Designed miniproteins, single chains, continued (4). Designs and how they scored, part 94

Each design is a single chain, and the fold is of that chain. pLDDT is the mean over its residues in the fold that is shown.

## One batch from the design tools (miniprotein)

Design m15260
Fold by ESMFold2-Fast:
Parts: sequence; C-alpha cells; structure tokens
Structure m15260 (fold): chain A 79 residues (1-79)
Amino acid sequence: MVKVRVVLGGSTEQLTAFVKALGESGIEPKNLGIAFVADPSEVVIVAEVEEEDAQKLVDFIRELARRYGLEILRLEVLK
C-alpha cells in the first residue's frame, strides 16, 4: 500500500467536476479522503492504493487536471 496525495487549485465548479470524473478511474482505493478548501479554492485528495495502481492513479489525475484546466499544486506518492 502507498498513499497518493494531491492538491489541486481551480474554481469550485472545475474541482467538483474533477472529483465526479475521478470516480470513473476504476481504481478502488482502500481509503479515500477528499477535502475542499474554500479560500483559496483547492481540493486535497489522499488515497491509499496498491503500489501497482499508484502510477495508474497519478496518470489519470494528471489527465483529468489537464482536461479540466486545474493546477496541480502538489502530487506525492508516499511509501
């Protein structure tokens, strides 16, 4: 198990659309925490996944961030 921690910046509407689309990844994390920050408008995502799924989740997050025009403020894989 590894933890993937991501902080994304954008509008509330973009962040909400991103979180909804994230559910389409097909990756089932053991634990998932999502927190919205109102000022500045950010989302913090922490997911615990199998090591083999970590890169797939990272790649999917990067693709969605690009698609929705979100800024990736932090992206970490913690072992």
Scores: mean pLDDT 77

Design m15261
Fold by ESMFold2-Fast:
Structure m15261 (fold): chain A 55 residues (1-55)
Amino acid sequence: ESVAAIKEQILAVNLKGQSISLATLIAKTGLSKAQAAAIASKLAQQGLITLVADA
């Protein structure tokens, strides 16, 4: 199990109700693009965040 799973749980708590892009998630967490994309998609599907497109 990777640290990314724990970070996903933490992000679900502190990003709830926020509009977040993938670039912002990567900048805040230091996760790889693939890990950030997976977490962002999962949180958006759960209704915890609003995933927005990068410019």
Scores: mean pLDDT 71

Design m15262
Fold by ESMFold2-Fast:
Structure m15262 (fold): chain A 68 residues (1-68)
Amino acid sequence: TQSLLEDLDEIIKQYQQEKEQYQKEKKKAEEQGDKEKAKQYQEQEKKYEENIKLAQEQRKKIEERAKE
């Protein structure tokens, strides 16, 4: 349904914002020479990227069902 698609779009948007925040923190850590902290932020970034992919897959399944 449209409502479920809107919910998924909002979740994807939130995950994208979190990913961007961790990308910024990673770059700051890299600039400061803190390789360990940079790696931690990169791991968080990857986690949100995976969550985005899963949400996008669910969204696509709902769209295909709507098309029939």
Scores: mean pLDDT 82

Design m15263
Fold by ESMFold2-Fast:
Structure m15263 (fold): chain A 61 residues (1-61)
Amino acid sequence: MELSEAEKRFFEILTQLLNGEISLEEAKELIENDPLLSPEQKKSAIEMLEQIHASRQAHLA
């Protein structure tokens, strides 16, 4: 599957979040401030980050 530039950017931010390099709030801020992402892409990316973060926290608890 070919990754779009927006998808590559999202995975970069996701990797930083999962590595504990940034917080969820910082990851959301990076997405909201990215001029390359459309408003719809930002909304979808934030929702996906929140779901992944919540799932990982639930697994670790």
Scores: mean pLDDT 74

Design m15264
Fold by ESMFold2-Fast:
Structure m15264 (fold): chain A 65 residues (1-65)
Amino acid sequence: MEKELEDFRYFAEDVLSALETVLSQEKVDEFRKKVDELMEELEAGRITPQEARARLQEELARLLA
C-alpha cells in the first residue's frame, strides 16, 4: 500500500509540474486539490490506485477542455 501511494504521488507531481507550464494558476490549484483528495481516499482504502488514476485523468481532461 505505501509503495502504491508513493507511486501515485510521484505520478501526480510529474503531471502537475508539466501543467504548471501551460495552465493558469487557478486550474493548477484545482488539479492540486483533486490530487490531495485522491491521495486521502487511496490512503483510507476507499479507492484503488487504478480508480485514482482514472479520476485524475478525468480532471485533467476537464481542465484542458
Scores: mean pLDDT 78

Design m15265
Fold by ESMFold2-Fast:
Formats: C-alpha cells, sequence, structure tokens
Structure m15265 (fold): chain A 93 residues (1-93)
C-alpha cells in the first residue's frame, strides 16, 4: 500500500467525501486511479488484464467514497488479482 501523503498524492476518505467524483477526475487520470487502487489493495497490476484495468478506472472516476471503500474491502478479501478486481467492480456497481 502507498504511505499516507498529501491530498494531491493520495485520496484520503475525508478528501473523497469533500471533493467527490469531479474533484477525483481533476486530480487523477483513470490509469492513475487504477494504480492507486491496486497498490492499496495489495495487488500486482501485471497480473490484471488490461480490459479489467480500463473498466476499473472508468468505474473509479464516477464512484462515491463509500463505493470505493467497499470495493477495496472486497478486493482485499480475494487472493486472486483477477477475482479481486471482479469483486471490486461488483461493489462499484
Amino acid sequence: SLPKKSADEVLPGSKLLAGGPAYRASQYTPEALVQLFLQEAGLDPSKVPAPLQKLLGEKLVSATPEQIERALEAAKAEADPVEAVKAALAALG
């Protein structure tokens, strides 16, 4: 997982709640959000197929803070990186 940094580097819960999807889209590309999510979930990005990473990024930019928290919990519950991303996508809607 990434160490806690400034709000510009890591989206803490309070910043996600305050800024919402529009703020997140202004600060991070979908690709950057995917890398942050996978690192926080403890997943190796090289083991996740590109189409799943793209879909995850599209969902993350529009997700609520509560959806992101649920998606992270769902991903952390799965040992397989592909199943972890599928569980996260289900939690994101």
Scores: mean pLDDT 70

Design m15266
Fold by ESMFold2-Fast:
Structure m15266 (fold): chain A 67 residues (1-67)
Amino acid sequence: EWKEKLLKFSKYMKENWSSLTQEDLQRLNDVLNEMLELAKENPDMEPEEWSKLLHEKLEETWKEIEK
């Protein structure tokens, strides 16, 4: 589910460069970078917990893009 959303965002960015604003692209990139940094800072974090946070973050970001 969350992996599918991540892949969908990535594909959407690539295929719809002209329809996405620079701000939209930056927001998606920021979410990905934030989650990677979280994983680096918390190496003992359970994968399930990390995936849940990623899913929630992507869902919030997508709702703002759809606005």
Scores: mean pLDDT 69

Design m15267
Fold by ESMFold2-Fast:
Structure m15267 (fold): chain A 65 residues (1-65)
Amino acid sequence: SMREEALEEAYEHIKRLVEEHGFTPETVMRAANEMIDWLVKEKGFSDVEAQEIVSEAIQRLVEEL
């Protein structure tokens, strides 16, 4: 589904920035804001849906590290 693809893209983007710059609140916040903006503007998700997808991606990353 489009939501599952968005979740995977958010996960990979946040993971990539964390691997490059370190697991810091600043890096996670930057990556999260970039993905929320992209999901809303380019993929047509609502702000609420984009925030939920990105929050789920962050939770998944935290649990897999």
Scores: mean pLDDT 85

Design m15268
Fold by ESMFold2-Fast:
Structure m15268 (fold): chain A 86 residues (1-86)
Amino acid sequence: DKELLQKAKRLVEEAIEHLKNGDYETARRLIEQAARIVSKLKDKELQEKVLSYLDEAVRAINEGDVDKAIEYAEKTLKLLDEAIEK
């Protein structure tokens, strides 16, 4: 799982950078790629929480709420970092 967590983290970090630069379509694709990786996690409780935050980030992008999209992406990074440290 740690390798999948690290891959998902890199994708979400890259997505946040694209959100800050106004490249919302690339950010959305990166978040969707992270969600596909997270769907493979064996920790179902962590998987559900992370997928929920990634879904909220995608919804925020679709609604044009960039600040909310960044907020949920950063919440996702925090969960992934905490899981990697364990």
Scores: mean pLDDT 86

Design m15269
Fold by ESMFold2-Fast:
Structure m15269 (fold): chain A 66 residues (1-66)
Amino acid sequence: MEKILEQIKKLIDQGKYTAAINIADLLEARGERELAAQIYRMIAEKVKDKNPELAEELRERAERLA
């Protein structure tokens, strides 16, 4: 779990938001809905500083997963 979150932070730090989102999408597809939602929220929180539009979209996705 912690490894995935660290990877997400690194991707965001490098500006690779789509790669981080793709990881969450794959987890969602595999039934890891709770983890996917957590990652979406982490990405949203981190990118809010740089891209508020993307942050809003990701928050909506996370809420859909509960």
Scores: mean pLDDT 78

Design m15270
Fold by ESMFold2-Fast:
Structure m15270 (fold): chain A 87 residues (1-87)
Amino acid sequence: MLSPAERLVLRTHLELLEMAAAGASTEEMLALLQRDVARLRAEFSPEEVARALEALIRGIEQDSSLPPAQKEALVAALREELARVRA
């Protein structure tokens, strides 16, 4: 069963897929991601945030619908956020 934090990042993943399908820029997708990560960090413990970010990274990496360049940028940003949570 998904935690509330994992459910939030699943919603973020679906929104990113919709944005990509609509032709959104990588910059627009990163802005949405940063907003949702900030909310996640405000509402949940560092341990819950780390698990949710790891789940989102795996989901994005496994997603064949996202263009490779956008996928790489999103995963890089998420890994940087995960490193900050773990510091």
Scores: mean pLDDT 85

Design m15271
Fold by ESMFold2-Fast:
Structure m15271 (fold): chain A 100 residues (1-100)
Amino acid sequence: MEEEEKKKLIEEIVKLAEEALEALLEARTERARKEGADEEEIEKWVEEAEKKKPELIEELRKEAEKMEIEELEELKKLIELVLEAIREGRSLAEVSKKVE
């Protein structure tokens, strides 16, 4: 019943979150280069992000288990909007306008 639907949503959210984290990391490294950050600093950020990524995903899954289906559907939509904006090179402020 609802438990099966919830598990499906959590799996979809986790997959989208992984894609969003990867896209966000790429966007942030590009901005850092534009702002004059050193490539060595960028490499360190990438390494730290990759090290923390599994921990963040596990924490997300744990928090998602506490959410109701309606909350999970809202979270999925938000992650999809963020991922789309990042991939299109739009600012996060423009994402906030779309959520309205």
Scores: mean pLDDT 76

Design m15272
Fold by ESMFold2-Fast:
Structure m15272 (fold): chain A 77 residues (1-77)
Amino acid sequence: SSDLLGLAYVRTVEELNRNADSATPEEVYNGALLALEAARLSGLVSKETLDGLLEAARKLGDKEAIELAEEARRVAS
C-alpha cells in the first residue's frame, strides 16, 4: 500500500515535469510535497524526476518549493 501510494505520487510528479512550462506555482509546490512524501515512503523517486522538479521550482523562483525538492533529493539518496 505505501509502495503503491509512493508510485502514484511519482507518476503525478512525472506528469507535472512533462507540463512544467504551463505549471502554476501551486502545482509545483504540491508536486514538491508529493515528491518528498514519495521519497519518504518508498525511495522510488528517480534522480531525473527530482532534478526536473527542482528546475521547474527554480524557474518559478519559489523558495519553499525549491527547499522541498532539495529535501526530497536528500531523503531519496
Scores: mean pLDDT 83

Design m15273
Fold by ESMFold2-Fast:
Structure m15273 (fold): chain A 69 residues (1-69)
Amino acid sequence: SPRERAAKAAMEAIRKAGGDENTVKASGQAALESEGPEGAAIASTQKAADMGNPVASHEAARAALEAAR
């Protein structure tokens, strides 16, 4: 589904941006609990930022939106 694709893209982007596995898993879970691709991007961004990874959160939002298009 677009939501699952967005979640996977967000997780991969966070990992590439230097996020740890806890941030990757938490952001992916937040994306899967959201409605639609925009919701997934917002949720993953907010979760990664809350866990102290603002650069990773920006990359996650971009990747999630791109994957959902």
Scores: mean pLDDT 74

Design m15274
Fold by ESMFold2-Fast:
Structure m15274 (fold): chain A 86 residues (1-86)
Amino acid sequence: MEKEIKEFEKKTLEYLLKKAKLSEDLAKEWAKNAGLALKIVKKGEVDKLSPGQQRLIKLAENTNNEEHRMLLYANVGSIIRLEEEA
């Protein structure tokens, strides 16, 4: 699990830096958020998320596009972190 999350974060970071052309700080934040969302999925804790977040995860599960999956997971992780800060 830990290795899978780290590999996913690395791929997400590479995509965000090289193809999406985000700043290093923003790319690192989004990659960590994507890893957080994947960790929740791997733990089977998706049902603990909001209905909107669950819908984004289902979209990610149904895509065969790795880049789309990365962006969807990053969005879910961003929302989770915002809720933790509130």
Scores: mean pLDDT 81

Design m15275
Fold by ESMFold2-Fast:
Structure m15275 (fold): chain A 97 residues (1-97)
Amino acid sequence: KTVTVSFSQEEQNNDDLAIQKVQNIVNTHNPSTVFLDGTEASQAAVDYLKSKGIEVRGNTPKSFESKPGQYIFGELALKSSNPEQRETGKQALRDYQ
């Protein structure tokens, strides 16, 4: 039983709000694993989840970190006027393979 959690900027900057959010998730969903979706989480909120025996995994892969995302990013970056961005795009396409 996995739940994905995103934190707002306010929740990332306020441990009490972050802890309240994860307490509500635990009480509502009773998860075995929590994925942090692309946002930084309060360390206090992470520690709370771990204290409940819940596995906490870092950020879900950003849209461009998956194999399909690497292909999309690579194709887009190759069209850039910036030479450094084009080299990054070539690497992303290489990693897609």
Scores: mean pLDDT 65

Design m15276
Fold by ESMFold2-Fast:
Structure m15276 (fold): chain A 71 residues (1-71)
Amino acid sequence: MSEEEFDKEVILALLLIYGAIAIKYAPDEETRERILKVTDEGIQRIENAESVEEAEKIFRETKAELDRIVA
């Protein structure tokens, strides 16, 4: 496994963990569904990212959106 592939896998794992934590703090079913959708879209975008830098950008954007949902 290349260092870049490893870094992308770490970013994916972090997003999965963050999404799972966000779900635990969701006040209702509608919010949980929004978190799942945003997390799934973020995962797909990271998996298709051509570089670690792109994956980090996607992670940052997805995390910010999740933070807004649970705030």
Scores: mean pLDDT 82

Design m15277
Fold by ESMFold2-Fast:
Structure m15277 (fold): chain A 92 residues (1-92)
Amino acid sequence: MLEELRRKILEAEIHIGLAYIALGLKMYDLAEKHAEEAEKILKELLEVVDELTEEQRERLAKAYEDLGRVYEALGKYEKAKEFYEKAKELRE
């Protein structure tokens, strides 16, 4: 379980990074596709949030914050707001 959770967090972080690169290249459809993949992984991690270490919870919070910025750049402000709130909740 621990190795699986670590891999999922890294996978979500990679998709967010690829979404940022795609945004820089103005490849908005590709950016959205990577953002959606990251969203799916982060949602799965939320279902097992009590299994996460403190460091993993902070990485999850940072990932939601970064995903919020991606959706904001894509003009999806309601999704961005939701993810910023999730990041805040994970740190409280």
Scores: mean pLDDT 87

Design m15278
Fold by ESMFold2-Fast:
Parts: structure tokens; sequence; C-alpha cells
Structure m15278 (fold): chain A 72 residues (1-72)
């Protein structure tokens, strides 16, 4: 699956705009949505969650992002 298609699906699952998601990836130092999905599905999921919270996201939004990444 192309990264653009993953971005669209992540946007649909989370209710966050594609622009917001791209900005979050940039702030996390993540190059692709695929890398985010792989982190969400890996043993680094807790690290990813802590980084999302450190950016000022609510626990609800961070958990929604992680669950969406796990489902892709």
Amino acid sequence: MEDEELLKKLSELTGLSETTLRNLMHLLGIATVREFVELAQSDRQEELRRRLLALGLSEETADRLIEAGKSL
C-alpha cells in the first residue's frame, strides 16, 4: 500500500486531517506513515505513545492514533 493511501486511511480512522497527521509525523521525526504503522504494531508502541503525549496530544487522541495504526 502506498504511503498516501495509508495517510488517507489513518485520517479517516482518527478524524484528524492529512495535514495534521503530516505535521505530527514531522514532529515525531517519522519520515512515512508506514513507519508510524510499523511502530504502532511493534514492541516500540509504548515509546510512540509517550512521544505523542510529549507533543501535547490528549491520551484519547494518542490512543486513537495508536489503535488506528495497529488496525492498518
Scores: mean pLDDT 83

Design m15279
Fold by ESMFold2-Fast:
Structure m15279 (fold): chain A 70 residues (1-70)
Amino acid sequence: MLTEEELRALLKEASGSDTITIDQLLAVAERLGIPREVVLELLKKKGITTDTISIDEAVEILREAQRKTF
């Protein structure tokens, strides 16, 4: 599994900013072998209804998704 630092670097590379779109987050997850459904379930569980989230929120979502997938 990737570290928090590695996930943060990938997310910042994909977004080019301190926020990331849900589509960009899903693309990063797919590259890591994380199923789209796992990411969408975590977004729903956290009550995220916006088209964008912070990089810090995206890092935590991918860390939890990795723990659930692997």
Scores: mean pLDDT 82

Design m15280
Fold by ESMFold2-Fast:
Structure m15280 (fold): chain A 63 residues (1-63)
Amino acid sequence: SMAQAEAARAAAREVEARFPDDRALISAVDKALVRAIIEGASPEEIRRIAEDVVRRGERAEPL
């Protein structure tokens, strides 16, 4: 949906702005967001998924 796509773009842009040089994190977020959209996640779930991937990266957990 348009709302899901907008939420995903906003989340991806926020991560890229926060971590512009962390290509692995940016790629991991993009993959997670694509999967979330395919699985029918809500805009709120999409935002939560992006933040969860960021937290895992900050903790040096596998992405």
Scores: mean pLDDT 83

Design m15281
Fold by ESMFold2-Fast:
Structure m15281 (fold): chain A 94 residues (1-94)
Amino acid sequence: MAEELAREAGRLTGLAVALELQIENGKRLLAGEERISDEEALRRIEEAERETYEESLRASRELGSAEPARERLEEAKRRLEELLEEAKALASKV
């Protein structure tokens, strides 16, 4: 259970970073600034996913509970919801 929750927290955190980078690139396009490259974006996404998985799993093992991984999963869900609203606001400007 804890490992599954940690993997899901990592995956959703990676998705949140991906959406955040797309929003940033949208803002940069509107401002006439250079985009963050796909290579840099992928590196950041992979790092965020891996770090979140590792930290969530470690915390859960230390406590002997799935709760730290569940909290990280809930945090990632909230972050995604906030980013979706920001993306909608940005889309309305194009």
Scores: mean pLDDT 84

Design m15282
Fold by ESMFold2-Fast:
Structure m15282 (fold): chain A 111 residues (1-111)
Amino acid sequence: SAEEQIALVEAMKKRIMDLIAAGLARMADASPAEQQAILLQTVEEILKVIDETAKQLPPELQAILEKMKEKIEEIVREGLANGEDAATVLKRIAAEVEEAADEMIAKIRAS
């Protein structure tokens, strides 16, 4: 149902935002090398949450999640290549997740 799909998207968003908050908290007193390791571990966990959620959603919503994964991977690759702080990269990922979740909920409500 639409209500079940919205609940899955909201649960995914909450899980990802909790992972980002935990990652940022761990970065506060960490060295730059440790911050980068925390970023990569947090991203791996985020991608797993996205994959788990995608298995429960129809193809149209899976397409939005796949696009979000590609965007997250691009943010990490380009951010690290440009010398962005790990915390800044994680905050940009948070913004992308927010945007994608809002797009998915809007699409479900329009159906």
Scores: mean pLDDT 90

Design m15283
Fold by ESMFold2-Fast:
Structure m15283 (fold): chain A 97 residues (1-97)
Amino acid sequence: GTVTLTPASLTIPVGGTGTLTATNNSAGTNTVYLSAAEAPGTELELSGAQTVPQGGTATFTITATGPAGTAVLQARAVGADGRLLGSGTATVTVTAA
């Protein structure tokens, strides 16, 4: 895909932190935004958008602030013109403390 999130699945205990690496597979230097595509029954604090060159990577920090549950995170690559180039997903599972 246009953005790859690694690992594709991440498990974090409530109150814990984890990291996802986004790889920009699209042309040029683009802004990568991490957001929750779905958030059924959990809350996550996500680090902010990052500028990533073609073939480059950025590390995002995820903090599990909510109850146990599962969320799908989506990384979106946006060009300098504001156009969405594509996205990638990862699943975060939050476990009870």
Scores: mean pLDDT 81

Design m15284
Fold by ESMFold2-Fast:
Structure m15284 (fold): chain A 68 residues (1-68)
Amino acid sequence: MEAAKKALEAAKKGDVGTAVKYLHEAVKEGVPVEKLSEGAKKMVEEGVELTGENIAEGAAKAALEYLK
């Protein structure tokens, strides 16, 4: 839970490197990698520009949704 929250905070600040680090920790907390991929895919479906920041934010939101 905490790692997913930290990933979202970092992504919103534009710190993609820190966001990726916390997404890796969220996977260790039991979030399937497939759920992170679903978050990124959802951004493509919504027509959002594919930037590292947007992809990281989508993945972090998916991790939080899975854990709550």
Scores: mean pLDDT 73

Design m15285
Fold by ESMFold2-Fast:
Structure m15285 (fold): chain A 75 residues (1-75)
Amino acid sequence: KEEELEKYALELLRKNPDDVKGNAEEIKKKAEELGISKEMALRIASAAALAVAMELGYSAEEALKWAEELVEALE
C-alpha cells in the first residue's frame, strides 16, 4: 500500500514537477483508493517530493520548500 503510493507519487512528481496542486490532488485520490490515512499520505508525499527535488538538482533548502508546498496543498 504505502510503497505503491510512494512509487506513484515519485513518477507523478517527476513527470509534472511544476503542477503542485494537480499532483497533490492525484496523490490524495490514490491514497484514498489504497485506503491510506491522510497522515501517512502526507508523510509519503513529503518524502517523495524531497527525493524528486534532489534528483532534479534542487538544493536541500529548495527541496524542503517544495515538499512543504506539496504537503500544504494536500491538506
Scores: mean pLDDT 81

Design m15286
Fold by ESMFold2-Fast:
Structure m15286 (fold): chain A 99 residues (1-99)
Amino acid sequence: MSLSPEEARELAETLVEHLGEMIDLLEKEGASEEDLVRMMYALGSALGRLITRAEGLPPEEAARRAVEAAEKNYKLTPEQRKAFERGALEGARAAARER
């Protein structure tokens, strides 16, 4: 992949910064909790991949940092957090295998 570690970090920060606004907009449009959980998995996967690229961390640690970064900007429900963690771990594992 052509992303530098610096570019990956910048994209990860941008994604986290806009996470709360995105969720708020979807809730106002009538998204269900199930819809939000599915979206959290997808966003977690993207963030886990980006953090692994940026910092070269083991997948479990990259996933933990992804969740921590998201929760600093938005309070996740338990279901959303589990989906985000699962996504982040799978994304991080995929990125680590591309090494």
Scores: mean pLDDT 82

Design m15287
Fold by ESMFold2-Fast:
Structure m15287 (fold): chain A 100 residues (1-100)
Amino acid sequence: GIEKAKELLEKAKKELEKIAKELNVEVSEEHREIARALAEQLKELLGLPEELVELFEETVARLYAVVEYLRRKGKDKEADELKDKVGKIISEAIELLKKE
């Protein structure tokens, strides 16, 4: 479960990094703080190793940054589609971790 969850999160992170670079979007401290709080909750709930906590944090922070940028540009449909796509990947990773 853990290895496949890591692969899914790394794939989502890479896709978000590509989008962020194309749109010239930077991750803010606010995005990092929200992502860290969520990652720490999952660490407590599931006993995640630090590397997965960090990977989750980095993935979620980038998702929030890109989604916020798209919404500010009036691209709500694109923001919702990205949030849904990456959200499904994150949910699948969490479910794989719960089975351990």
Scores: mean pLDDT 82

Design m15288
Fold by ESMFold2-Fast:
Structure m15288 (fold): chain A 103 residues (1-103)
Amino acid sequence: APPPSSHVTRSAPVTVKAGENKTITFPVTDAPISSLTFLVFLTLPDGVTRLLGRIDADGTVTIDEEAKDHLTLSADLAANTVIATITNTPAELAGDYTIVALR
């Protein structure tokens, strides 16, 4: 189903290549990030989508074991922005990244 306009938002996809370092910023304008859960998805070139990480409303961060050495997630409460940083990207983590906010 399409997301409700004030309860589910998503970032534009950001392409990350193997060997690349990338910072993805997702500013949230319609709700405080402390009320939201964030999910980080990777869509691989073959069309397979993987959930790589999560930030719960309580600030708990969970990252997939294959991504833990490469992906860092943080919430900037003052800027109301979620930041995903990927470093030294292996080929299996190269693709299109999307951050989804859920209420």
Scores: mean pLDDT 79

Design m15289
Fold by ESMFold2-Fast:
Structure m15289 (fold): chain A 64 residues (1-64)
Amino acid sequence: GAALEQAAQERLAGMARKIAEALGFEEVEVEVVSATHAVATAVKDGKTYEITVSSDAAPVVREV
């Protein structure tokens, strides 16, 4: 239901932000793509990174 989907999205957004923060990223902007996928865009050492967070997989960090 919509309430469970919203809770899952909020959890993923929070997780993506916490991962970025723990890795020392700045200017963290989180976009929730689905109930199972979120993408954070963040800056570290003058470079922009994309952090993909899935509910069932390890987070993936990629320079963009």
Scores: mean pLDDT 77

Design m15290
Fold by ESMFold2-Fast:
Structure m15290 (fold): chain A 86 residues (1-86)
Amino acid sequence: LTVTPLGVTEVSPGVRLYTQRAEAAVPLPGDISLGWRELDGPVAGKVVSSESLTVVASATFPAGRPVQGFAFDEASGERAVAQAPP
């Protein structure tokens, strides 16, 4: 699978969400900005290896901050690679 960089979003001062997607059988949702919502609690992001399909890293982002970009939709099997900047 080919991994495609999709975007970078600042979710809090000094913290950025780097989003990638492996070239997928499951299509990405359309306009994520239209499906975007403010979160009531912390958001846990997962980094999933495209080879093993295992979680290799996680990050947590504060509640009440807009997250623009790829939704963490576990039901659809769509996964964003999310990690804090180095």
Scores: mean pLDDT 37

Design m15291
Fold by ESMFold2-Fast:
Structure m15291 (fold): chain A 119 residues (1-119)
Amino acid sequence: MNEQLTQQVQQLIQQLDSPDPEVRKQAALQLGQLAPKVKDVETQKAAVEALGKLVDDPDEEVREAAIEALKEIGKGSKDRETVILVVGSLIRAIGLAIDEGKSIDPPGPVKYPKVVVGA
């Protein structure tokens, strides 16, 4: 069973390179479900690295699917390095979302950036 899961995860990682955004989205969602069940840590790391590239994807639904998959892998993994890779990818995804102006409460028209450290 573990070998079959590893093979399915590797196939899904390849589908993340598809030119079709629907294929990339579906592959990302399936990786979120299957990768946490794989006991091979290197395969889990490969899935996280491939999904991490998709948080920059031009398609918003693909980016959202990649973020969801990374969350599921992070919840299911007991490997410290895999969790660190997930956290890094999610921090990058949050930065990209802020840059796209998805803030719920925009500070209004500000000519200068608000800094948390007063200077």
Scores: mean pLDDT 74

Design m15292
Fold by ESMFold2-Fast:
Structure m15292 (fold): chain A 77 residues (1-77)
Amino acid sequence: GARERIEELIEEAEKVEVPKNPKYDPELDELQRRAMSLIMALPEEEQEPLLKAAGRLLRAGKKELAEELIRAVEEYL
C-alpha cells in the first residue's frame, strides 16, 4: 500500500548521492513546494523522515522518485 511505498522511498532516498553543488531547476522547485504542502498536512511524527527523504531526492535530481513520493503521500492522506 501507500505506507509501504513511502517506507521504500525513504530508504531509497538515504542511499542516493546528493551533489555538493546542485543546479537550480524550476521543475524541482515546484516538486519541492508540492511535497512540502502534502507532508506538512501529516501528523508531526511522520513529517521529519518524509521531509528528509524528499529533500535528498530533489537535491539529487531524482525527479521521478520525488514524484512517486509525492503521489504515495497524497494517496496515504
Scores: mean pLDDT 79

Design m15293
Fold by ESMFold2-Fast:
Structure m15293 (fold): chain A 77 residues (1-77)
Amino acid sequence: MDREAAIAHLRAGIEAVKAGDMEAAFQHALEALKLAPDNPSVQEAFMRTNSLRGVKNPTQEQKDALIAAFEAAIADL
């Protein structure tokens, strides 16, 4: 189902953020957005991840903020 697939991408995105892989996190947020385009929490997670795209060494504060956005999107789905 689209919801379960979107949640799987958001969970993989959290693991990418923990690893500091902002490009992988962006790709997972984009795939979740394609599956749930009208969900505002998924849109927020995508926008926040896009703003950090290409950042090789994200701060812990940036990682924590992204993880919170992905977790909010999972909860809102």
Scores: mean pLDDT 85

Design m15294
Fold by ESMFold2-Fast:
Structure m15294 (fold): chain A 60 residues (1-60)
Amino acid sequence: MAMDERWARLGREATLAHARALGWSDEEIAALEALGEEDWEAMRAQGRNIEEGEKIRAEL
């Protein structure tokens, strides 16, 4: 279904937009953008894009 691709796209864009709104550094955002397709799929499947983004930030 086309929905999975839409959610993957929205999850990535929404997470990046939210991270920017929270004042994440360009370096932190670049690390988030560098995630593989599998990591973005995991975020989307769990519906926890914000929580996953915060985990990535904590690892940086």
Scores: mean pLDDT 61

